# Designed miniproteins, single chains, continued (3): the designs that were tried, part 96

Each design is a single chain, and the fold is of that chain. pLDDT is the mean over its residues in the fold that is shown.

## One batch from the design tools (miniprotein)

Design m11328
Fold by ESMFold2-Fast:
Structure m11328 (fold): chain A 82 residues (1-82)
Amino acid sequence: ASKELAQKVVDAVHALQRTGSLDPVNFSRAVQIAKAEGKDETIQKMSEIVIENPEDSEKIRKLTVELARKDGLDEAAKYIEE
């Protein structure tokens, strides 16, 4: 992944650590699964959802799960839902 994508993931994880809106460990696991599948655009969009909506746990969870499932990342979606 590009340095810019890696930085967005870091920024998203830090936002989750501050807000508690989603488990940052579960988010990181979902990102790792997406990265293994070559889904860099999905990782970018998931990270942007978190960064743009850092306090909105329901919106983060719903939109990131929908994105992951659309791209066949059902296992990644499961980590976000837990």
Scores: mean pLDDT 85

Design m11329
Fold by ESMFold2-Fast:
Structure m11329 (fold): chain A 88 residues (1-88)
Amino acid sequence: MDEEELKEFIEELKEELEKIKLSKEEAREVIREEYPKIQAYLAKIAAEDASALKEEELKEAVEHMAKALYAAKVLGSSEEVQEILAEV
C-alpha cells in the first residue's frame, strides 16, 4: 500500500470511529486493549522493517492505532493516557 492509500484508509477509519459515542471509561478500556497490540506490530517492524508486515497485517496495525488515537482524543489528557499505558 502506498503512502496516499494508507492516509486515505486512516481518514476513513477516523470518520467511522468519530461516529461511535465513547464514554471516558470506554475510551480507557480501548487504550488498554489496543496498546499491547500496537506494541506487538511496532516490535515486529523494529526487528525487521515495515515490509515485515503483510498488507492485511499493516491494515490491522493501522486500525488498532486509529482506535487508540481516537480513544486518547476522547480522554483529552496526555497524563491520563500515560497512566493507562503504565498499567499495560
Scores: mean pLDDT 72

Design m11330
Fold by ESMFold2-Fast:
Structure m11330 (fold): chain A 95 residues (1-95)
Amino acid sequence: MVFSPEQLQQILDLSAQAVAEASHITALRNLRRQLEAGADEAELLARIRTVPGEFSDQLVADAEKYGLLAAVDRALAEEQEHLDALQRQEDELVA
């Protein structure tokens, strides 16, 4: 199969975004397990605040509005929807 340089770049960009979304899902699942194990929400939230990045900033903002467990559950749903959308876009490019 021969892709144009533009098509190849789009596929690579979508794949990179999917990897980033999957990494976020892994981090969110780890946070959820810690919360279920009785970890202190305030301590976890303080640690998340020290992590640089828009993903961490958004998680903190949602946690301030909904609480950390609810913010994690919301973020998991949103990241999964984004991953599914990225996979559909990649499928359309290779179809």
Scores: mean pLDDT 78

Design m11331
Fold by ESMFold2-Fast:
Formats: sequence, structure tokens, C-alpha cells
Structure m11331 (fold): chain A 90 residues (1-90)
Amino acid sequence: SELEKLEEEVKEWLEKNKDNLEKLIYEAIMRAIEGLQKYRKASAEEIKEKLEKLEKLARENIDDEKELEAILEAIEKAKKKIEEEEKKKK
């Protein structure tokens, strides 16, 4: 139920911001991270591991170079954001 609500929220975010693919993907990733932290109490390390797996899956499954670049840049920004937030908590 909570995961279904998160998926619906992500879809609404994508539809609202469709003119900028990198920004849309980044915001979708950050919403997914927020859900993992809130509902599953995921650690920064667990989130970074999931982002690394997402990067690998994107490289293996996305044939369009521009879409792949947008996804990879969004993942990199998300990883950097998580690392910065982890440093601020100590």
C-alpha cells in the first residue's frame, strides 16, 4: 500500500515536469530514496548500493545514449546528495 502510494506520487512528479528529462529522473530517484528511508529505514550505505545497481542496470538496458546520459547524471547527483547529507549528520 505505501509502496503503491509512492509509485503514484513519482508518476505525478514525472507528468508535472516532463520538459526536463534529467531533472524528472533525479526527482523520481530522490522520491524513491525518501520512501526507502521513511518506510524501510534504509541506511545511506544501502541507498548507495541500490544506486550503484541502478547505474549498472541502466547501462545494460538503455540503448538511447541521451536517455542513458540523463539517467547516469541523475544517479550521480543522487549519490552526491546522499554523501553530503551523511557528512552533515556527524
Scores: mean pLDDT 75

Design m11332
Fold by ESMFold2-Fast:
Structure m11332 (fold): chain A 93 residues (1-93)
Amino acid sequence: NDDKEFLEIFKNLLTDALQKILNSKDTELAVEGLDLLKEFIEKTLSSIKDEKLKKELLKIAIEILTEALKKEKDPKVKKKLQEIIDWLKKKLS
């Protein structure tokens, strides 16, 4: 299933990018990395015409970012993660 393969690739790319961003010891660099990640997600969503696939991608992104938020200790990074999660949830609604 091409959709299933696409979602798996997206999940792996998002997870890997997020781990690299959050492993940064520089708070400002981590925040900038999250802004770039948000832009990547927005561009990916805009390229998808299938509404069902778009919703599945939104759900995957929300789950991954929510799990990262639970483990994050830096207040500025937590705030940026929450802002992105809230933005994604508005798109899902």
Scores: mean pLDDT 87

Design m11333
Fold by ESMFold2-Fast:
Structure m11333 (fold): chain A 114 residues (1-114)
Amino acid sequence: MPKVTVSGGGTVKEGGYLDVKATLSGEGTWGIGVAALEPGNTSPEGLRGGGTATDVKSGETVTIKVKVGGKKGTYDLNASAAKGSTPGGGAMGGLMRAMGGPETADGTDTLTVV
């Protein structure tokens, strides 16, 4: 089973960038999206920041710069990966699953905006 693990949760200033590390296990080449969301909200209205990486290989750890919105609070950090390259999707990592590709994987962490 493919798996994405995400780390780099912690504290970031509002409007700043958080360097999130994502490590993939799964054969082939993958795209990874990371979204910072209000807790329990996976809809676009809950989206407060994000970033993407493409051409990620099995066992590779990539650093994704996640721009966090200008609202303080605690956010869920959601990573989604899909096999194959996706056209630029920015902060909408959860929607990548709907675009096709043979396999998907996800991972979660948390961050605090101060």
Scores: mean pLDDT 66

Design m11334
Fold by ESMFold2-Fast:
Structure m11334 (fold): chain A 65 residues (1-65)
Amino acid sequence: LRVGQVLKLKPEAAICAKCSVGLEAGDLVEVVKIIDDETVELKSLETGETFEVRIEDAKRYFEPV
């Protein structure tokens, strides 16, 4: 992952992501900063809301566009 990278929420992850961060299948997010070796901050391009996720979860639930 790198700052400025755009990611898309995978359809299979959408149910869990909607409960946790309010995202729907196909929603786009941007990596706005890398907080540490395990944590990144993502910004929803739909709502402008930012949230912190583990890098492993970001790689698992999102795919590069």
Scores: mean pLDDT 74

Design m11335
Fold by ESMFold2-Fast:
Structure m11335 (fold): chain A 71 residues (1-71)
Amino acid sequence: SPRLRRLAEGAYETVVDLVKRMKENGESDEAIRERVNELLESFRRWFEGQGQPDLAEELVKRLEEETRRLL
């Protein structure tokens, strides 16, 4: 679904921005990873509930890779 893909891209951008802001605010890598993991579980549940488990998995993998790159 193009709409669900756009929502996934918005979720990706929101989390990446959050990670950058938390890092700039001096939050620990552990605190950032904990917060990201909470958001990833929320997104996984929501997109799976929309009948899009593949989109959920894609979004989670992309965010895990980008978070690791930024930390």
Scores: mean pLDDT 86

Design m11336
Fold by ESMFold2-Fast:
Structure m11336 (fold): chain A 73 residues (1-73)
Amino acid sequence: SGRIQELIEKTKKEADEIIKRQVDEKYIDIVKNSDITNLKIRELAQKLIEAEENNDKEEEEKYIKELEELING
């Protein structure tokens, strides 16, 4: 449904902003071009947003690294 797709796109935009601030430029383009509908990427993006909201820098770094590994591995 359109509402689910809108939520995914919003989550992606918020995660992209966090990733851009914390991830090496070479990985940012890979993340932006990934299929965000992939379940694991969506789940990691959601967890990254939650970590950012809670100011949990260790969890943010963990989920950013997992996103990088998922996209590059």
Scores: mean pLDDT 62

Design m11337
Fold by ESMFold2-Fast:
Structure m11337 (fold): chain A 94 residues (1-94)
Amino acid sequence: MEIDRETLAALVLIAGTMAAKALEQEGYTDEAKRIRELFEKAAQAVIEGNFDEAIKYLEEARDLARSLGTPVGEEIARLAESLIKDVKELKEKA
């Protein structure tokens, strides 16, 4: 399914919001704030066509989430990896 920049940016923002909420519910308040910030920066980079920058922010979010060593952290890391793949596909079509 082909995704445009606006749709992908919206999906990244939704993903970041849901990920941050899940972390906050488990008491990872500082990590939740950082994950939200990284996903928001990635979404902005996607809208601007700065795909390499978007990938960098999503990779930072993936690594932070995975570093928690928790099931929720691993799920967020996998979500970030999926979005990185979508950004790379969009970059190749741009």
Scores: mean pLDDT 86

Design m11338
Fold by ESMFold2-Fast:
Structure m11338 (fold): chain A 92 residues (1-92)
Amino acid sequence: SAADRAVAEEAAAALLARAEAAGIALSEEERAALRAALEADPVRALLVLAELALEEGRREEAIEYAERAAELGKDDPKVVAQAELIKEKAEK
């Protein structure tokens, strides 16, 4: 969906920014593959955004992304457990 594409683009942009900060250069093909992989798995994209927001101190955004991931992946207990762990870390 358009929403899944938007989440994937946001997650890819955040990961690419961190890669550049770490001195890692990705090719255009590698960047396209990353975006496609995240669009194919919106739960993974949301969990990535939640972890990055948490690491950057954006606690409210981390909770929001984690809750969205838990809702989309509610039938997967590993996804629910990962989302709850992120929320607990955001609250400290």
Scores: mean pLDDT 81

Design m11339
Fold by ESMFold2-Fast:
Structure m11339 (fold): chain A 96 residues (1-96)
Amino acid sequence: MEKVIEALKKVLEDPSLLISDALREAGVPQEFIDKLEKLGWNSRAIRRLAAASFLYVAGEIPLEVVKEIAKELGLHEETVERLLELAKEVLEELKK
């Protein structure tokens, strides 16, 4: 978990960084990375918001950071709610 959190914080600071590359460097199993790719986390349009949504669900950042990123990207509240739900699913998968 700690390595995943650190990797996602790097993606939050540098949106040009692919989530898959950051997680691979952190030693995360390829099977987990493939799961995140299927959820669209590598998409340039949402990768930073996806990383922030996971960090919020993991208790690492406040919800206000997620809202600020969504506002910067011009995304609807419904898209943010969907990403938060997917982030919860990803967190539960990591706990297995």
Scores: mean pLDDT 75

Design m11340
Fold by ESMFold2-Fast:
Structure m11340 (fold): chain A 83 residues (1-83)
Amino acid sequence: AEEAIELLEKAIEEVRKVKGDERKEQIIATLEKAKELVEQKDYETAIELLEGAIAVLRKLGEKAKKALELVEKALKLVKEELN
């Protein structure tokens, strides 16, 4: 869980660097909520939010590539907590 939280914090910082996109603040809010759910051990709800965030980050393309990679790594770790 701790590693996933650290990856999500880094992903939020990378999203903050994205310029000129109206979806930026909503993505940050979604990632912050997913981080909160991971801290609360609500992994199932966190997974749903992270998958939604990944879909939006993919649509942003190259400017969000680093954030996308970090969120995908965090999602993998959160899924491992359920096994």
Scores: mean pLDDT 84

Design m11341
Fold by ESMFold2-Fast:
Structure m11341 (fold): chain A 72 residues (1-72)
Amino acid sequence: ATSAESLALRAYLYAAEGRTDEALRDYRAALAMDPHYQGALAIAPLIIAHMEAAGRHDLAAEVRALVEEARA
C-alpha cells in the first residue's frame, strides 16, 4: 500500500532525477496523507536543493511553503 513515507521517498528520487514536477506532486501527496509526518519535513531540504539545482525555484518555493504550513 502507498504510505506517506513511500511518497516522500519517491518525491526525493524524482527530484534527484530532475523530475521536479512529479517530485512536488508526490511531496504534496505525502503531506496530505500525514501532515505531521516528520520524515517529510526532514527530507524537504534535499528535495529543495535538487529543485534549486534544476533551476525550478518556483517548485522549491512551493515545497518551502508546504513545510511552513505543516509546522504551523
Scores: mean pLDDT 83

Design m11342
Fold by ESMFold2-Fast:
Structure m11342 (fold): chain A 84 residues (1-84)
Amino acid sequence: MDALDTGEEEIEKLRKEAEELGFPEEAIEYLLKAAEIAKNAKTLKDILEALKYVGKAALEAGIITEEQFEASLAKLEEQVAAAE
């Protein structure tokens, strides 16, 4: 198959999906940051960083509250710390 593993194209696909879902540009910016971290992830800590940006994107899009974001982030950080 032709090479489709350029991370930049995968990030562009995520931006398109987020735009189609009606996400604001700032939320899309955080989603793109999350995708960039995720494509280079080697550890659970890298995945956690990507998830933090996904949470920020959801917060900016008004999908979750700041309290929900902080609670989810704390739980994920504890799970990653316990796993490593």
Scores: mean pLDDT 73

Design m11343
Fold by ESMFold2-Fast:
Structure m11343 (fold): chain A 62 residues (1-62)
Amino acid sequence: SEAAERGDVEELRRIAETDPDLGRRLGAVVALARLGDLESLRELAETHPDPQVRAAARSLLP
């Protein structure tokens, strides 16, 4: 359902923003891309403090 997908997006966004493990942050970025959440990807590409997370999000945008 859309509600479940929104819940997953919110949780993945938290992981991408705050998880201490870079691999988990990057995994969350990839999962957001697979769900088609381009808005979260754009925001992460522009605002995330980690340049590796920004680069990953940017690379997954169309």
Scores: mean pLDDT 81

Design m11344
Fold by ESMFold2-Fast:
Structure m11344 (fold): chain A 59 residues (1-59)
Amino acid sequence: GELEETIERVRELAEEAGMPAAGLTAAWEARKVAEQFGEEAGLETARRGLESLERIVAA
């Protein structure tokens, strides 16, 4: 689904950036949010993680 696809993109970007631990943390947070608040909330968390990593890589 969209959540897992977004999590995979976060992890791939983090690995390319040399920050695999950040990708693992973002994936864990997104899944936990999805478990507690539903899939849509988890997806928003994953998207924020992706945006944060994109900003770090661009800086």
Scores: mean pLDDT 81

Design m11345
Fold by ESMFold2-Fast:
Structure m11345 (fold): chain A 80 residues (1-80)
Amino acid sequence: MEALRADFEAIVAALGGATLGGLQETETGYSALVYLPAGADPAPLRALVASLGGTLEDLGDGFYAVRIPREGLGRYVPRA
């Protein structure tokens, strides 16, 4: 859980963006509202979300809705 949040925040920060309110736990998984500046490539964020079985939805005006299913966390947990 914490590792996913850290990696998510790091990718958003690398794109020059911000996660509004942070990554929030829901009944079905995790959600976030992300702002990316004009010209930022959302592909790294989209790839992370897709690898967890989630979705990245373009809301317009630089805002993106992120949804990650709870089952996706089991795939992201380090095997250490």
Scores: mean pLDDT 74

Design m11346
Fold by ESMFold2-Fast:
Structure m11346 (fold): chain A 93 residues (1-93)
Amino acid sequence: SEQIQKFQQSPYMQLRYAILEILAASDQPLTQQQILDALRSRGIEASRSQVSAALRELEALGLIARQPGRVPLYSLTEGGRQALEGLQRMLES
């Protein structure tokens, strides 16, 4: 659909989708640095500040959870998993 094409063509949406996929693929909570490294390994160039902003937004939406500590850890919520599965089904169509 046109909406899916606009989503895929948006660097803003592509970054957020990629973060959700990275967290879904991990068996453990990830640091911001580990997420940044995973994005780079997938060919997605994002600054530390862009990733930080995306993580705050996804947390505010309830799609990811932040575990407090000296180095914060991030994980996918049940809501985030459901949203990712919905988006994956749309993108595979």
Scores: mean pLDDT 80

Design m11347
Fold by ESMFold2-Fast:
Structure m11347 (fold): chain A 91 residues (1-91)
Amino acid sequence: GVELAREGRLEEAAERGVELARAGKLDEAWETFRALYEAAPEALDLLRRVAEALAEAGSSIGYKALAWLYRKEGKYEEAKEYYKKAVELAE
């Protein structure tokens, strides 16, 4: 995942991040999300796909990432709800 994002293969990096999250490899999926963000911070749709897969896998980090992405889009109510879920899972 990380190398795909660094090579500019953004769609493939997002797909790999989703696969890693679904396989329970949450740390690797999160590293792929971070690499994708570093390579393409404006690719909110691709970043959201990986964050959603992490959240579905029960990752508090996935919910935090969703909250952050929704804030960037100006969707503050959705961001607040995802942040609450992240806090609940981390406690």
Scores: mean pLDDT 83

Design m11348
Fold by ESMFold2-Fast:
Structure m11348 (fold): chain A 61 residues (1-61)
Amino acid sequence: SALEELRRFAEELAERVAAGEISVQQAADELLAKADELNIPEEEALRIMHEMLERLAARQA
């Protein structure tokens, strides 16, 4: 499903941030662009984004 694709993409982005390949801001921007491409409802897209950002913020602290 499109939602499953977006969740997998979020995990890939989180791994790339953890590896130092992209910034947290780049990951957030890429996730939102992918959500728009997949026509994911705003509520679901924001939920997945917040989950990703919370996980990444915890790692930076």
Scores: mean pLDDT 79

Design m11349
Fold by ESMFold2-Fast:
Structure m11349 (fold): chain A 57 residues (1-57)
Amino acid sequence: SMEEKIKEYEEKILADPSDLKTQLEFYFFLIEEKGEEEAVKRMTELGKKIREMLEKQ
């Protein structure tokens, strides 16, 4: 399902936040499936989590 794919992407990105290619693929996937506003919102929330992880390394 679409929600399963979204979760799969989020888990993959959080497991390797240095993988910018996967983040970019997820962003365009979200635009395609949910539209630009939802894509920006979800990527912003994910980016906050990534920032916290990077600040602790």
Scores: mean pLDDT 81

Design m11350
Fold by ESMFold2-Fast:
Structure m11350 (fold): chain A 80 residues (1-80)
Amino acid sequence: SKAAAQETVEAVLRAAPELVEEAREAAEKGDEKRMNVLYSAIGIELAAVSFAESQGADPRLVEEARALLEEARRIIEEAE
């Protein structure tokens, strides 16, 4: 439903900034185990956002959520 899709994207938007900060911290510390856990969590959230988009969630909120999650993923992918 559109209402459930909207709730999903709003929940992801609330969590995404924290995922970005956690990804940055894990990358700075070289915490491979934490980075792997975060990478999996980000993947799940990205899938949820894509599903919400297909169900009619606000495109602007979808774009914002996706951008934050992709930034968190990029931080981990660029970590050594």
Scores: mean pLDDT 88

Design m11351
Fold by ESMFold2-Fast:
Structure m11351 (fold): chain A 84 residues (1-84)
Amino acid sequence: MEELRRLLLELARELDPAYDEALRSRDKEKLDEIAEEMARRLEAAGYPEEAEKVRRNGQTPATVELELAVEEAIRKQEERRKKK
């Protein structure tokens, strides 16, 4: 989980400026290219399930939504473990 989180944060930082520009321009093709690049890097790093999620939602800004969902899941897991 921690490795995946760090990868997603790094990818978001690298792609965030282009992603924001494509989102503002409503450039669907550009958004798809960015999502595909992120999915490819996730798969290469050993996270094929996460890569498939990004590809499946690649026509929309699914990357940010996926990152937020992962962050929330990690936070909830850490809180539950902290209780013990």
Scores: mean pLDDT 66

Design m11352
Fold by ESMFold2-Fast:
Structure m11352 (fold): chain A 89 residues (1-89)
Amino acid sequence: MEELVNKLLEKGLIKDEKKAKAFVEFLLLISKGEDPQKALLKVAKKYNLDIEEFQEFFFETLQKLMDYFKIKSDGVINSELAKKLLDSL
């Protein structure tokens, strides 16, 4: 997890360390088959993030990462997409 967070910050893909940690943990939960809504609530609570702000940040960052790594998807987050993003880091 720490290595993935550092890669996101180093590449300038995410500027805020807390948001980078939250983003990576969210993807890890989804990759393990957790429900996206349940994962969102867990991560927002753990990192003291506003749910609405984190959702907006997540959609923007997801699109940015998909474009950066040339990943093709309909934009729906699922276990397969989460694994592809984590493997691309």
Scores: mean pLDDT 79

Design m11353
Fold by ESMFold2-Fast:
Formats: sequence, C-alpha cells, structure tokens
Structure m11353 (fold): chain A 58 residues (1-58)
Amino acid sequence: GFSDLMAEINKVPGVLSAIQDGDSILVVVDGDTPEETLEKIKEIAEKKGFKVFFRRMG
C-alpha cells in the first residue's frame, strides 16, 4: 500500500522527507545524495504507479 511505499522510500540513505501530491511524490534528499540513489527511489515509486520529483537540500 501507500504506507509501505513511503516507508521503503524513507529507508533509502539520504532521504529527508517524502510528500504525496496526487499521483506524484516529492522526495527531499541531501545535497550529497548520489544520482544512483535517486534512480533507485524513482524505480521504487514508478513500480507503484507514482511519478517522482526530487528536491535537494544544501
């Protein structure tokens, strides 16, 4: 379910928060988070039918 998806995203190192906006998720990450980590988050969310947007902090 959605709660399981959010829990999975929040377990990824460098994720600070995740916010649902309709069929999209805004994921806030550390400025130092690698691109490979962003690709992993995108894969997780897209498998559940969500579009992902990222915001880096710092």
Scores: mean pLDDT 80

Design m11354
Fold by ESMFold2-Fast:
Structure m11354 (fold): chain A 96 residues (1-96)
Amino acid sequence: LREEAAELAREIAERLLEKATTSDPETAEKLTRMAESLRELAEVLPTLSDEEAAEALRRTAGLLKKVADEMTKDPEAAALAREAAERLEEQAERLA
């Protein structure tokens, strides 16, 4: 479960980085920073308890939603970040 959550976080990070390559510089910077946070989360997730992992996933989902609200110039990037947040929230529910 935690290993599965780590794989999900890496998958999302990769998708955000791919989108960043075709985005404007401001949107690309936001996507890249979030991808870095997701990669760090993926490394830590296997070391956490299920409860701690669920909390970390929910916290990261909240950050993705906040960043999505800030990406007003790129609705596609905003939608991708919101979808990513929903997937992390679903995974958190499976761990709790």
Scores: mean pLDDT 84

Design m11355
Fold by ESMFold2-Fast:
Structure m11355 (fold): chain A 96 residues (1-96)
Amino acid sequence: SQSRIDLAREQLEIFEKILKAVKEGKKKTEASGSVENEDLKAEYTYTYEDGKLTIKGTLTSKEGKTASFEEEIEVTEEELEEWVKRLREELEELEK
């Protein structure tokens, strides 16, 4: 569960940063993260621009195999606020 706690905390920090930038009227903001467990390392970047959230990243296996991913979603300030709220609740539950 430590890797799950680490992931939840990192996601919370990322989305709080993005939400703050959106509320400040910034056109573009970027936040990077990484999570590792026994089998996989994930390195990723979130980019928020013009109501669009893009995640780009690389997964690396313990054997050195790599896979890239890219996802794009339209997201509102209201949805970002809900994601931050849910991540806080999840993190509190995981830390019990």
Scores: mean pLDDT 80

Design m11356
Fold by ESMFold2-Fast:
Structure m11356 (fold): chain A 83 residues (1-83)
Amino acid sequence: MMPEELRKELRERVREALAKAKPAPPLSVEELVGHVLAAIGDLLDIELNENPSEETIDRLIENLVTVYQSDPELAEKLFSLLE
């Protein structure tokens, strides 16, 4: 499982990014699904690796912000995976 310190840092970074996010026009279903799958893939990679790359973390945050701007409810469900 993801280290507790990394989980806490990731949650704080995500929270800050979302607080700064402005509503955007909805993405197409295909684009939204793409960002969701990318976020899930990055979460799985972080869960399996004790020291995930900064690039993986940044990409995860970017995808979660993009999902949040288009579908806040779906983004909230993805954030629940971070506990």
Scores: mean pLDDT 76

Design m11357
Fold by ESMFold2-Fast:
Structure m11357 (fold): chain A 99 residues (1-99)
Amino acid sequence: MKAEKFKDFLVERLKTVPGAEELVEKIKSLNAKSLEDFAKQITREEFLEIVRALSGASPEDISEEELLKGLRYFANIETDSEELKLLQEFFKAYLKKYG
């Protein structure tokens, strides 16, 4: 299912990020039926940490406001990549909950 594929994708990507070990273990422990359900189980701070880790930006490099603007832009980009489509669905779920 999409949620499990996305969970595996996030774990694979975050494993290479220094300091993301606790976040990786939390993601592994989550049971989610959908990407929306997955987004609901993540705190605002954890979601922002995931996005920064995936973008390679530190908290000092990009503000939350700039990050959210980037997420809205990214969510509307046309792509043939299934991985990027899953990431877009996750960002849309976050924006729906917190935007």
Scores: mean pLDDT 72

Design m11358
Fold by ESMFold2-Fast:
Structure m11358 (fold): chain A 139 residues (1-139)
Amino acid sequence: EEKKRLAEIYLEAARIYVNQGKADEAIKSAELAIEYAKDDPVLKARAYNILGQAYLVKGEYEKAIEYFDKAIEIYKEVNDLGGLGTAYLNRGIAYEKMGKYEEAIKDYEKALQYFREAGNDIGVKKAEENLKKVKEKLK
């Protein structure tokens, strides 16, 4: 379907813009991905997750959390364990940047659980590294 293809193109563009630190271009591309993905819950959740990451790059942490919450809700409904791991990891990073270390720890622990259930060894390692670093900040 043409709309699904457009959603995938804009989602990939948003991911590239996030990696380049181009927050405003990433936001616009992710919003277009959401528009075209309206009938595909997985693509819509992935687009919300990238939109959250774009707001993290911009330093708008509360907005980032709002979009990660939307991604988490959809990933739970479709039982996407890898998506849940990624969204919880990213929401934990937002909480950590806000100095909310207890909330960050809870989200990193959930990310670790979901990555283990998904068999995502790279995600497990990232969640463990972030969990170790945030626990050091509580000293």
Scores: mean pLDDT 90

Design m11359
Fold by ESMFold2-Fast:
Structure m11359 (fold): chain A 87 residues (1-87)
Amino acid sequence: TAEELARRVAEAARHFARTGELSPEEQAALEEAERFLLASSREEARELLTAAAELLLEEVARRYGEEAAEALRPKAEETVEREVAEI
């Protein structure tokens, strides 16, 4: 489901937001979610990935402050763009 896909992307990026790096398992989960989204449409993939990124930035802002979220925003946007570009 779209909600599950957003959650998996959010979980992987949450680890990135917390540590600044992705574990091999988190990277694999992100790639799996990307491939699954590619079976839908580019528009749906972009919407889901953007939603997941915004959820993570909101969580970072609430837990670590607005400046931490602001610092991660360009990376989140770059990640969404790169995932969609794989289509």
Scores: mean pLDDT 72

Design m11360
Fold by ESMFold2-Fast:
Structure m11360 (fold): chain A 86 residues (1-86)
Amino acid sequence: MKEVEEKVLELVERIVKLANEALEAVKAGDLETAKKKVKELEKLMKELMKLLPQLENASIELVQRVTAALLQGIGAIIEVELAEKK
């Protein structure tokens, strides 16, 4: 469990960082970089989602951090998609 929790925390930090980098790229008008960051973000979010069932006994603080990171990631993906005006 400790090993899984550490991996989840690492993924949470990386997701938050990539989400912020994607949003910064959008604000700079660099949609190519924003798209690359979103692709990496989606991969990390998928990996995080695969680990969540293993955290059945996770603390409320860990659950809150995971939820916040996932929402931040989804928000970044949506903003990049809207900026592209697909």
Scores: mean pLDDT 82

Design m11361
Fold by ESMFold2-Fast:
Structure m11361 (fold): chain A 61 residues (1-61)
Amino acid sequence: SLDDQIERIQLLIGLYSIVASTEDFLAQRVPHLRETLTAARDRTLAVVQELQARLAALQAS
């Protein structure tokens, strides 16, 4: 159902947001991996933005 799709996307946004926060936290704590972890965080946030766009489209229907 539409509600099931919304719930699933909200869960995925939450999980990927936790991953992005963890990558950002580690980038601040591990100087020699800062650039690698920042790039990983940016890629993870791109997934979050795509999921948020999908959520907005479903909620507008």
Scores: mean pLDDT 89

